# Designed miniproteins, single chains, continued (2), part 56

Each design is a single chain, and the fold is of that chain. pLDDT is the mean over its residues in the fold that is shown.

## One batch from the design tools (miniprotein)

Design m6046
Fold by ESMFold2-Fast:
Structure m6046 (fold): chain A 77 residues (1-77)
Amino acid sequence: SSTDVRIEMIRRFTEDALAQIDALVAQGKLDEARALAQGSIAMLEGQLAKETDPRARALLQEALARFRARLAEIEAL
């Protein structure tokens, strides 16, 4: 279904973006890491605002929680 495609896209985006954020932090590129985390949050909030499928909404909320936690960790550095 189109929902299963969106769920897979959200999952892959989340894994890839979090890995990229972690790599940027490891390189001391904290401004770039913050920008990517903030941009990811804004994009996922936009997707959640228009998503009606409960499975996709749950995954978007989980992804948002993970990015918000990572941003808080970066802001504490």
Scores: mean pLDDT 91

Design m6047
Fold by ESMFold2-Fast:
Structure m6047 (fold): chain A 61 residues (1-61)
Amino acid sequence: SGKDKYDKLSGEFVKAVINNDQAKIDKIIAELQKEAEKGNEEAKKLLDRMKNYLKLKELHK
């Protein structure tokens, strides 16, 4: 369903981080940023969580 778009993006993001797929991470971040800019609060929260994941990933390289 279109209602679970953010759940789908979250799952794809986690897989991309685990696989070190930077191109996929960037695409997911860009899509969430577009949704957040449109005023979607859930997209903003998910984007912030993803940014924190990327910071943690950098510390564990």
Scores: mean pLDDT 77

Design m6048
Fold by ESMFold2-Fast:
Structure m6048 (fold): chain A 52 residues (1-52)
Amino acid sequence: SLEEEMERLIAAVEETNLRNGHPVSEALREKLRKHYPRAYERVLEAEERVRE
C-alpha cells in the first residue's frame, strides 16, 4: 500500500542519514511516535541496524 511504501521510504531516508552520522531529530521522533507509529517502529529498526 502507499502507506507501507511511505513508511519504508521514511525509514530508508533516516537510515541513510544515520549511516552518515546524522541522528534522528527529536522533533521528528516525537511526531512519528504520536502520529505515524508504524513509521516510528521502522525508524527504530533502522537505528538498530545502523548500531549493529
Scores: mean pLDDT 83

Design m6049
Fold by ESMFold2-Fast:
Structure m6049 (fold): chain A 62 residues (1-62)
Amino acid sequence: EKDFAAARAYQAELLGLPDEVIEKYAKEAGMTKEEAIKRGKELVDRMTAGSRAGAQAIAAAL
């Protein structure tokens, strides 16, 4: 689903993966790189705010 692909694009940016990989996920989401990263960040932030376990998992992934 588009939201999942957008979240993957955001995670790829956080991991420092090449632009090529981020753009690939953004295309899967049907968005530009900037749009996918913004959408993915919003989704991750909402999950973190609503879930203690989610917040801990994201911190561990840093």
Scores: mean pLDDT 73

Design m6050
Fold by ESMFold2-Fast:
Structure m6050 (fold): chain A 77 residues (1-77)
Amino acid sequence: SEAEKLLEEAKKKLEEAKKALEEGNYQTAIDLAVEASRLATEAAKLAEGKDEKIKEEALEVSREAQRVLVQAMAKLA
C-alpha cells in the first residue's frame, strides 16, 4: 500500500538521521529528521481507519524523528 511505502521510507530516513546525529552531522540530522517526520505523518494519515498497525508504527516513527530533530537543534544552539 502507499502507507506501507511511505512508512518504510520514513524508517529509512529516521535511521539515516540517527546516524548523522551520532556522527555530529547536526544539519544533516535535522534535514533527515524533518523528512522522516513528514513521510511518517503522511503514512499515518493514509492508514487512518484502514490499518491500525501501520498508523501506530508511523506515529512512533514521527515521534522518534521529532526527538532527533530536537536533539540536533539543541547541539547547534
Scores: mean pLDDT 88

Design m6051
Fold by ESMFold2-Fast:
Structure m6051 (fold): chain A 95 residues (1-95)
Amino acid sequence: VEELEKLREKEKDPVVQKLIEAAIYLINGDYEKAIEYLEEARKLDPSVRPQLTAAIYYAKKGDYAKALRWIANALRKLGHEEVAEKIEQLADELE
């Protein structure tokens, strides 16, 4: 989580910032806020709509590891592979 917080502070893209924040909230157990940030990100960038729709679905279903993996997929599509890899590592720790 501390590594994601550092990446969030360095990030200038508001969509990527919202995705990192959503991942932090999922890991901390604040699922309602995580979903809110995912909905906002999906609204700002339609290109990641399918990935974020899947993330929201799994978050609502209680499968937080899969939700995090779909957030990582959205970040990869946006060219943020380092952040995506860190989120996937955290998803693996939840399983």
Scores: mean pLDDT 84

Design m6052
Fold by ESMFold2-Fast:
Structure m6052 (fold): chain A 71 residues (1-71)
Amino acid sequence: MKGEKFEIVDGLPELKGAEATVIHEGEDGLVTLAFEYKGKTVVLVARKSEDGDITLKNLETGEEIKLEIVF
């Protein structure tokens, strides 16, 4: 997962279609995502969750995952 690129497809309307890169993968499904917003790098810590509010699509495989923002 580290280094994989995802498209934001749901849950963040202003960022729909933006690319997020996994820069760190932690324990218990925690992932750190970096993406560009208004010329700045934004970093989010999120957890994999079937009830997550954000949906990401893997740009290589097309697989969708749901995440809940933690920080």
Scores: mean pLDDT 75

Design m6053
Fold by ESMFold2-Fast:
Order: sequence, then C-alpha cells, then structure tokens
Structure m6053 (fold): chain A 72 residues (1-72)
Amino acid sequence: GIEEALERFEEALKLLEEAAKNKDQKLLEEGVKLGKEALELLERVGAPEELLEELKKKLEEAKKEAEEKIKE
C-alpha cells in the first residue's frame, strides 16, 4: 500500500523537476495531479501525519520552483 503511493509521489517530483527544466506547463500540471493523488492514497493507507506533512511541503516547494522557472 504505502510503498506504491511513495513511488507515485517520487514520480510526481520527477515530473515537476522536468517541468522546471523544460519550462513545460503540461508536465507541471501532470506532476501536481500525480503528487496530489499519491498524497491522497498515502492518507487512505494510514501513512503517519508527520510523513504526510513533509511530503505535502515537498510537493508545494517543487510546484513553486517549477512555476517560477516556467514564468521566467
């Protein structure tokens, strides 16, 4: 349960890194969507609240970085 959700979350972060590198709005949207889905799955499988907050912060920071790079 949790392992598959974590793998999806890591894939989301990779998509956001590629979005930032390539200034790709579509990859930004796909990465954010996948990241949110992974966080929802983690919550449903009973991931610790501390882990959820850490991952949520990582997703928000990665999204912000990609948005700023795309805007440039």
Scores: mean pLDDT 85

Design m6054
Fold by ESMFold2-Fast:
Structure m6054 (fold): chain A 91 residues (1-91)
Amino acid sequence: SLSLEELREIARKTAEYILNSKHPKITEILKEFEKAIKEAAKKSGLSEADVIEIIRGPENSSLSEEQERAALEELVKEMEKIFEKYNLPKP
């Protein structure tokens, strides 16, 4: 399994890639990314705002490690599906 630090790095890199992407379907990709954040929040019992703070960096996170891990594992899983669906380069 991935470490918490590795999950944070993957989530940050994939989010940055999506936000800077000039993909023809970027509007659809951004909607899928928003859904991924909502699913991560639902699975972890965190708010969507908490999931966004996790993505923004470890220095901004004051959440429990167990909830943060649950959110990141679901987020990374959903992001991997987005990358496969739109043929984006693997993180």
Scores: mean pLDDT 80

Design m6055
Fold by ESMFold2-Fast:
Structure m6055 (fold): chain A 70 residues (1-70)
Amino acid sequence: MSVLEQAKEKIEEIKKLAEESGNKNFEEAVKTLEEMLKKAEKGSEEEKERTLHFAEIALEKAKAYIEKKK
């Protein structure tokens, strides 16, 4: 699986969590990550890796937030 495919998968996961939680911050994070992904598709390998790294961090934060709300 490519770095871009991994980033897309994680962004879709965050999107589902945003829809389930109704959290506007997660919706904004998804929007920002989608813009980064669009740039990364045409950009350097460093930009692709950076996009994946930010998607991973955002996903972990989203999961932690939901876990805390139980």
Scores: mean pLDDT 79

Design m6056
Fold by ESMFold2-Fast:
Structure m6056 (fold): chain A 54 residues (1-54)
Amino acid sequence: HMEFTGLESLEDLVRWAREALAAGDPRGQELLRYFAEHSADPRVRELAREALAA
């Protein structure tokens, strides 16, 4: 949990990006890659990398 605007829930944002990716939305992949590299929280970075590696 980080105090990044967005309901205190970066995990929810990663979940949203995963759903977008699964639906064929190219924005989902870009968001996951962004979180994997830019997230200050190592937990969120690992979640994003795992989703991209699936």
Scores: mean pLDDT 70

Design m6057
Fold by ESMFold2-Fast:
Structure m6057 (fold): chain A 76 residues (1-76)
Amino acid sequence: SMKEELRKKAEELVEKGKEALRRADFETAYKYYYEAAKIYEEIGDKEKALEVYKELLDTLAPSSDHEEIEKKIKEL
């Protein structure tokens, strides 16, 4: 199904983000994690979306993005 394909894409994006972190490529890691979180949110996987948004807030998010990410976490 499309939902399962999107979930797989989100999982692959998280793995790409982890690989970018191993290379200290924080910008690429942030991009992949953010895209994964958006996909989890879109398919209604609130638990996974929350997990990834919290990881973004904790480790990767620039201060300019904190308010928007915190808002997403509160709305999930």
Scores: mean pLDDT 82

Design m6058
Fold by ESMFold2-Fast:
Structure m6058 (fold): chain A 89 residues (1-89)
Amino acid sequence: NPLIDAANTIINNPNDKKLQEEALDVLGLNEEEKKKILSIKDRFERAVLVAEHLRNKHNIPLDVLLEQLDLSEEDKERLRKLYNQPRFV
């Protein structure tokens, strides 16, 4: 899956700006979204933004992202908790 491959490239190559920019282009991000992700140094926070884009624009379910993204089991649990937070009514 080229979208998942691009997402994993962004997560795994924080110091390779060229690889990140090419992968962000594959995901179809706009310039503001690219700038935001490139400004993030934390691996988990970059993964959150990439997963949010894949869910919102490509309609990929969270469970598929948790199986396919190259995250530690700890970071997968952090991502699950983030998206299952109580909604403020």
Scores: mean pLDDT 77

Design m6059
Fold by ESMFold2-Fast:
Order: sequence, then C-alpha cells, then structure tokens
Structure m6059 (fold): chain A 69 residues (1-69)
Amino acid sequence: ELELAPEVIEELRELGLKYLETGDPQPLLEGMLLLARAAGVPEELLAELAANPEDREIWDRVAAAARAA
C-alpha cells in the first residue's frame, strides 16, 4: 500500500485549507503534484503535468508510473 510521509500529508492539508478558504484551484493542482511525487512519479513526468494539467495522456503516464512505483 502507498503510505505518505507525515510532511506530505501536512502540506496537502495546508493546500486543501487554502483551496477551501480562497476557492483558488492552484493549491489543488499543487496538492495533486505533491501526491504524485510522494507516490514515486518521476520528476520529468511531474514537470510535463504541471505544464499541461489538461492533457489526459500525461495524466495516464503519471498514473502508470505511480502504479509501477
């Protein structure tokens, strides 16, 4: 099972609170990237996702990498 480090969980909590307080979707995207990084997704794929968050193919590659990690 994938287990997140306490520091990652705390950062996700802070990003979630910012989203709840402001409605700004950027903290939500940052939280998703943090979670993918914690799951062992390569930094190159995370950079592609951050540049093209609407690209389904990149999300598929990130999901495959996370499952393989």
Scores: mean pLDDT 69

Design m6060
Fold by ESMFold2-Fast:
Structure m6060 (fold): chain A 66 residues (1-66)
Amino acid sequence: MSAEEARALLLADPEATFNEITALVGKLLGYSQATIAKILKVSVGTVSRYIRRAEEKLKARLEKLK
C-alpha cells in the first residue's frame, strides 16, 4: 500500500486524527519513529501509539471496502 492510499483511506475515517495519519504516512515513506516524533513534536512512544491506532483503523477501512 502506498502512503497516498493510506492517507486517503484514513482521511475518510472521522475517528482518525491528523497526528495518527501523519505518523503512519511517515512510516510508509520510510521515516524512522524518531524523525516522525521530531516532526510532530511528541515522544517516540506517542508516535508508536499513533502508528498502531492508524494501522488498526486502516485495516478496518480496507475490510469494509471489499
Scores: mean pLDDT 79

Design m6061
Fold by ESMFold2-Fast:
Structure m6061 (fold): chain A 61 residues (1-61)
Amino acid sequence: MKRIEESIRISEAVAPLVREEVRLLGSAEVGGGNPAKVSVDEWIERVTAALRARIAEARAS
């Protein structure tokens, strides 16, 4: 419980930064468009899941 709580908090903290990064990339590269047509929420969810796995592994080390 407590160990997972830390990983979740870290993931939640980086999620808005990832959203900002995606927005900037879309605006800079395509002149204000999104980089992909798929749901941004679904894309962020996948990235967040990958980050959670990496963070959990690093914290376990």
Scores: mean pLDDT 58

Design m6062
Fold by ESMFold2-Fast:
Structure m6062 (fold): chain A 94 residues (1-94)
Amino acid sequence: GEGAGGGAAGGGAGAAAALGGGRAELEGNRLIVRLGENEEGRRAALSGAAAAEADGAGKAELKGNELIVEASDSPAAQAALRDGAEAARGALKA
C-alpha cells in the first residue's frame, strides 16, 4: 500500500519515516528505529536494521523499544544507514 511518508526537510541526508507505529530516524552517524507495537512496524524496523548492518553500517543494538545502528562517518556507512531506512519503508509495503 501507499504510505504517506513524512520526509524531514534536510536535503536528503537525514530522513524520518513513520511506519506502522515504528519510526526510523537518521541522527548523524546513527539510525534510530523505534519498534512499533504492531507486527508490521516491528518487521519494518528489523528489516531496516538488518539492511543497514548487512551494508556495513555496524551492528544493531536493541535498547528498550529502540533499535540503534551506529555507523562511521564514511560515505559507505552513511549510504548503508540510508539503505536501512529505505528497507524499513519497503518492508511495510511488502
Scores: mean pLDDT 67

Design m6063
Fold by ESMFold2-Fast:
Structure m6063 (fold): chain A 70 residues (1-70)
Amino acid sequence: MMSDEQLEELSELLQKIFEENKDASPEELIKKAKEAVEEWAKKNNWSEEQLEELLKYTELLVKHALELLS
């Protein structure tokens, strides 16, 4: 379970990636989001298993956001 602070940081990180990459392809956006989330998770001492699960959810969240914006 993520803390409210971690959810806020993750939300801001993903928002920044979306704003900086508005013209990017879905594949590029997913790649950049996963890279940013991986760095964030390592900084917050997440385990490799937790990181792998988080990266899968990040990809699903980005795909879902793209569908909503379409």
Scores: mean pLDDT 77

Design m6064
Fold by ESMFold2-Fast:
Structure m6064 (fold): chain A 64 residues (1-64)
Amino acid sequence: AAAERAELLERRREEHLARLEELRKKGETDPFYGLLAEAEERVLKGEPSEELNEKINAYLEKLA
């Protein structure tokens, strides 16, 4: 139900905020980590970004 999903989302948000903040701080030093943080933060909010996903996929392809 919506109430159960809201509670799960809020708990996940609280738990992952610290990790996302670390990624964002790394992103200030390295833009690559900034993109990772933004993409994951948007997914967590239920608002995924196709453009960010494409950029991340491009980086992953080059790393592979």
Scores: mean pLDDT 70

Design m6065
Fold by ESMFold2-Fast:
Structure m6065 (fold): chain A 64 residues (1-64)
Amino acid sequence: LTPAQRLVIESAVGRAMGESGSPVLTEEQQREVAEEVARRTGLPFEVALAEVRALNARAAAAVA
């Protein structure tokens, strides 16, 4: 991933967490964010989803 693509992913995940009021995204929210990331960066959906899931897992671990 390029630094610009990583920034888009981080920004989209952070925005979704803020909108939901939760530090952890549901599976459905992760898919919605991944679709936005794929559209904005040109990454395949599966790659975008894997990166969103990885960031969400790190956020969950930090809260646990």
Scores: mean pLDDT 81

Design m6066
Fold by ESMFold2-Fast:
Structure m6066 (fold): chain A 93 residues (1-93)
Amino acid sequence: MSEKQLEEKRGEITSLMLQGRIDDLVNLTLKAVEEFLKRGELELADELVSYTLRQLDEWEAGFAGVDPQLAAEIRQKREELLKKVEELRKKYS
């Protein structure tokens, strides 16, 4: 994968978050991370994970006072994403 594909995935992730499509966002991130890892593009995988976690953290904070249930769901999906990324790293190490 190229730097251009990383930027495209960042844009898609932000769009899905703005739409509240958290499950689609997690699945898109995991699929893209796995593709980067399969190609040995470890730095691109790391950058995508870091970007996605920052987006989730910002949106959790934004919803904490407005929709605590959605904020809790975002937090849970963040932890699920992190765990699945660690499993993918172990598989492709």
Scores: mean pLDDT 83

Design m6067
Fold by ESMFold2-Fast:
Structure m6067 (fold): chain A 61 residues (1-61)
Amino acid sequence: SSEAEELAREALELLREATADPTNIDKELVRKALELAEEALRIDPENELARTVKHLAEGIL
């Protein structure tokens, strides 16, 4: 996969880990997921997964 695809998948994995317990969201991991999603979008602005992770992370923060 491309670098953007790898970053987007890593961002999604961190977001899933951060939100695994809905009563105790790890906001530091959400911020890290957002950072990786933004890096993926810097490389490929049309990456749908990265755009989705960014949208969800911003909604949590």
Scores: mean pLDDT 86

Design m6068
Fold by ESMFold2-Fast:
Structure m6068 (fold): chain A 68 residues (1-68)
Amino acid sequence: MEDEITEALARMAFAVGDYELAAELYEELLRRGVISEEEYREKLRELARRAREEGRLELAERLERRAE
């Protein structure tokens, strides 16, 4: 239940363009073992791509670095 709420919040943050919050929520899901390291990196790359498309280049670079 709580993990499902955190995942829903992460998806909502992504949908409204709060990529930093979405990244933090996905990191929490990774720490709890809800998502795999591979899935976490895929989420970060998707967030970075969206940030780049919106011209938020510094944020995109930070998200890409976190995916390493």
Scores: mean pLDDT 82

Design m6069
Fold by ESMFold2-Fast:
Structure m6069 (fold): chain A 68 residues (1-68)
Amino acid sequence: DAIAALRKLKQELESDPSLSATLVGDTTLVISGDLSPQKLIGLTLAIMGEYPNLDVTLVGDTIVVSAK
């Protein structure tokens, strides 16, 4: 289920040309983009709200999403 959620999130993000989403291994999705800090924080919170069963962390300008 968590892996399916990560794949679904990746496909959703792939539709946005300002974002890059890369699967690392089986359980981690790394999201980056040329976005302002406020937009990155907003995106992080949106992902947390949409996928509450995933761990979401903002590290600098990179969002890391992992299976719980």
Scores: mean pLDDT 78

Design m6070
Fold by ESMFold2-Fast:
Structure m6070 (fold): chain A 84 residues (1-84)
Amino acid sequence: DEKLPEKVKKLLEILKTSTDPKEITEALKELTEILKNSDLPVIIDLVLKNRDVIESYLKSTDPEVVEAAKELLEVLKEKAPEKV
């Protein structure tokens, strides 16, 4: 997808700047769908570099945010294989 890296960057920016649980949940879910449907290294690398931000949402008081963050991290681990 021609604009996929730009979209990923915008979603990651939402995770860094938004205080709205609904926006955060939507961004996490959209990143999860992008990762599931794309094996582009640039996208995986962009999300992996922001893993700390995603992990911070595991401590959210909103259960939907926590569930969305867990799903994204699971997919990220599948797409970013461990180095031998």
Scores: mean pLDDT 80

Design m6071
Fold by ESMFold2-Fast:
Structure m6071 (fold): chain A 81 residues (1-81)
Amino acid sequence: SADMEALRREAARRIEELRAYGLELLPDEPAYVERMVRRLEEAIAEIIASESDPTVARMKILALLAATRGEIFVRARMRER
């Protein structure tokens, strides 16, 4: 559907924003950031494939993005301690 196509485009944009965020916070750990982004891409693809309701799919995707951003932030914070 058009809503699912719009969600795929929004997810791709947000993933690239998260990649940039991760590389800014962890410039010496690009392999870690790439692994986190890859895991996120795979999880989002599974949500889009399995969830028929675009509103529910979007909520699940936003929750995963927030969780992944949090993991990157905590790792960066631990490096400063």
Scores: mean pLDDT 89

Design m6072
Fold by ESMFold2-Fast:
Structure m6072 (fold): chain A 60 residues (1-60)
Amino acid sequence: DLVEEAEKLMKKSGANEDSIEGFRKAVEEKDKERLEAAAYSAKEVNPELGEVIEKILKSL
């Protein structure tokens, strides 16, 4: 599950539970704009997370 992998990578990068919940809500709501912004930001800190979020975007 790409969402579960993204959540795991977010935790590994120091994201708090509120940030992870916000990400999960964005996926459920298919908020592509928020997910695109998240992927862009993630690539600077954790490129693997950015790639997983991009795959989630493609599957929406």
Scores: mean pLDDT 80

Design m6073
Fold by ESMFold2-Fast:
Parts: C-alpha cells; sequence; structure tokens
Structure m6073 (fold): chain A 92 residues (1-92)
C-alpha cells in the first residue's frame, strides 16, 4: 500500500533525525522496521511502543538483538500501518 509505504518513510525520517539507522520494508499488509542505535534505552522505548500497538489490536512481532530492533506490524488497514510506523519512528 502507498499509504503504508509513505508512513514507513516518515517513521524512518523521524528516527534518522534522532540519530538512529532505520531500514523499512513494506510487503502487502506488513511493515518491517529494522532500527539500529547505540542508545539501548531508545530501542527499549520503541519495543514498548510496539507492545502497546499489539495490545491495541495490531499484529506485532518484536526481535531485539544487541543494538538492533526488528519490528514487524501487520494490519489490513494501511492507515493504521502508516500511523504505527510513524509512532515507532518517534520513539526511536
Amino acid sequence: SEIAREGAREGVRIAEEKGAKVEAKVEGGKVTLVIETDDVNRLIATALVAIGLGLDGLEVEIELEGDKLTITIESDDPEKLAQAAIDLGRSA
């Protein structure tokens, strides 16, 4: 979805402005963000945001490995995917 892709790009931009390295992949109803930063507290904060999104009804998978956080979000609503990607970028 173009809307989900635009949201992912915006989330990447916000996180990169804060010094994180972010890669985004959009595949159908899924957005995957790979966030790298030397500030582990930012990764933890972002993982907590992702957990909150899962509790609010999004399908969320989280993998944390050292200084790298991988979050996969799935929804049939591209606007929810876009907003979730932006919220995750803001926390990183």
Scores: mean pLDDT 84

Design m6074
Fold by ESMFold2-Fast:
Structure m6074 (fold): chain A 70 residues (1-70)
Amino acid sequence: TRPIDVAAAVAHVERLAKEGDYETAFNVARIAVRLAPDSAELWRVLAEIAEKLGDTETAEEYRKKAEQAA
């Protein structure tokens, strides 16, 4: 099984979001889902950041991806 860097990626994105850096958090999450597209947690976090950026439509698309990955 490939090592899962998902927990580290999620923690990093959450820290950036807590600091208000939603743009960087979004970019980190996008890279992370490309590396682990089967991680429902990464898609969920990406959806939350997209919603914080005001992109509700994209957030719903990512939530659907999270459901498919679960």
Scores: mean pLDDT 78

Design m6075
Fold by ESMFold2-Fast:
Structure m6075 (fold): chain A 71 residues (1-71)
Amino acid sequence: MEEIEKIIEESVEKGVEKGVSREEAEEVAKRVKEAIDDPVKMKEILDEAGEKGGELAEMALETGQGLLEAK
């Protein structure tokens, strides 16, 4: 549990460093975590992040990969 929260926190901080707003980064990371076992929801989240910007989309993808490794 703590490891998953740490991955989310680190992903948000990396996104903010690249110019993503903290609010958007936190929202996307949380949605990615909730959709980790739902490929349809995951696809929707990644597509929405991509529409907002490449940095947000990259952060969302990296967050998902980190969470899958932590399972």
Scores: mean pLDDT 77

Design m6076
Fold by ESMFold2-Fast:
Structure m6076 (fold): chain A 82 residues (1-82)
Amino acid sequence: MEYTEEGKKLFEEGKYEEAIEKYKKALEIDPENEEAKKNLALALLKQGKLEEAQKVIDEIKDPKLKLEAEVELGLELIKRAL
């Protein structure tokens, strides 16, 4: 079973907590799964877990995926500052 794909389906359904669990399982199997790290960070942002999301983003090695996650974090921080 591809936990990353299962997590994406849950994320699309707005089930962010369940999506987080699936992405964490994907990373237990493949700790270098950059897509799972990005998607985990985005799901954590949807749950308002900014510090946890930032830690996950810091672990992303792919510059494009890291930038995409950092942009979403920045938008969430702006929303909370307003």
Scores: mean pLDDT 84

Design m6077
Fold by ESMFold2-Fast:
Structure m6077 (fold): chain A 115 residues (1-115)
Amino acid sequence: SAAETERLRAEYDALARELVRRGLWQGASDEALTALEERLRAAGLEDVEVDGTIVQIAAITGDVELIELYLNIDEKTRYEILVAYYRALLAGEPPEAAARRAKEQLVEAYEKEKA
């Protein structure tokens, strides 16, 4: 529902602020981001506007296809995945492990949308 999506968005914003406050937010390396930018250009996705968190997840996992999967699922499911990713980081999970879980959740959500 719209109310559930709004709650998830608010939680996502709060978790982002808490990660920064605790000094726990870690972005992808410059090399990983450059590799993602090149792959996005090759896929014709260079001009697509998405939130920075999915860009970080795609860069960390090395999977440009996650951007397309993200764009093809509903907004509520997007925020559920981003919230779970930030919760994992706040719990002290390594960024690569948290990003891998987010990738698995994105693939599962996309496959359910196609069914």
Scores: mean pLDDT 81

Design m6078
Fold by ESMFold2-Fast:
Structure m6078 (fold): chain A 70 residues (1-70)
Amino acid sequence: SPRVENARLAAEDAIERGDVEALKKLMEILKQRLSPEEVREVLQYALDKAKEMGREEIRDIVEEYLKEVE
């Protein structure tokens, strides 16, 4: 889905920049625009990227969002 791919790119950009506020705002928007399954796909991608880039604070935030979507 182009929406899911665009969301992944936006999440990756926020993670690379270490922009916690941008990531939080993105997640709020995605919850309103995407299905729970699509949100989970974006969050899993974001978690993998946060771990890869060593972004501990962002990793913890993404893990919290993932628990809310389960």
Scores: mean pLDDT 84

Design m6079
Fold by ESMFold2-Fast:
Structure m6079 (fold): chain A 112 residues (1-112)
Amino acid sequence: SLTEAEKLLAEGYQALSEGRYDEAVELFKKAIELDPNNPEAYLLLGQAYLDAGRYDEAVEAFKKAIEIAGEDNPVALSLLAEAYRKAGDEEKADEVFERLKKINPELAEKLR
């Protein structure tokens, strides 16, 4: 059976897939309030911010996902690099992308 946090993540993902980005953000924030140590919830929050054009907030959400995971997640690094680039921070985007290349060169190649 799904926890309340998992149900909110599923509802948020549905909202995200339907282009209801601000609703997805609020649902993912509620999921995080119930389970603050889930890096997946922060990845989904970051994706919702990214799709909403809220790039600085996307950067912070993806950074938090990486922090909680305690290790470099290739998907999280990929999304963080994209968020930095869209925020206009090319130097930090390049730094994160070089980090991604070291741990997952195949994924990095797809982002060219």
Scores: mean pLDDT 87

Design m6080
Fold by ESMFold2-Fast:
Structure m6080 (fold): chain A 117 residues (1-117)
Amino acid sequence: MIKLTESGGGTVAVGGSLTLTGKMSGDLKLVGEVAWFRQRPGEPLQHVASIDLFTGEVSYSPAVRGRATISYDKEKSTAYLNLSNLQPEDTAVYYEEAVDLATGKVYRGEGVQVTVT
């Protein structure tokens, strides 16, 4: 079983930056992708960024392109999402997801609140 532990949320000023941290534990042998999603108040879950753990290929949603960087530290089993030039529209609960390639099962963390004031 895979567990995701997220941190780095909180309240940040408009134009500020933060780094969200998502640590993975458990059986990680077949985890092929890590992604960050967010859910804004009253809106559906939105993709933010993803990284392929075999190729290192990254993808970003248009809403954060040029303001977001996703990275993964294999030694720490930790994904990072750096967000810059934050706007009120970035206020959301942010979730890390991991994809198990053997089962196709998606694991999601508990989420971290980001509030931009």
Scores: mean pLDDT 84

Design m6081
Fold by ESMFold2-Fast:
Order: sequence, then structure tokens, then C-alpha cells
Structure m6081 (fold): chain A 72 residues (1-72)
Amino acid sequence: EEEAFEKLKRIADAVARLTPEQRAQIRDEVVAYVKELAKKLTPEQLEELINYARERGVDEIAAALEEVLKQQ
């Protein structure tokens, strides 16, 4: 059993290794899944993951996490 926080970090790492073209192809699926997992996180965990995603250049994940942070 893996915590949503650790799973989201692994997703960010995996997406960061893809080309821009590959990321564009899977964007909608990744964003939907990230938003679903992110609903289980605290605001502090969301902010940490937003920074983690930005540091790795996966802006689509950071944006999805920011949307969840606004809704919680």
C-alpha cells in the first residue's frame, strides 16, 4: 500500500522523463489521475508537490495540483 503523496512524486518523476510530445499525448489522463489522488492530500502536501513538480518542469502536474489546492 502506497501513500497518495509518494505515488504523486513517482508520477511527477515519470512524466519528467518523457518528451514534450509524449507528455502532450498523455496530459489529460495524467491530469485526471493526479487530481483524483491529490484530493486525499493536505494543503501542505499539495504545496510541497507543486514545488516538486515545478522543479522537475512538469507544469501540467503543478497546475493540476494547484486546482485541487484551491478546492481542497
Scores: mean pLDDT 81

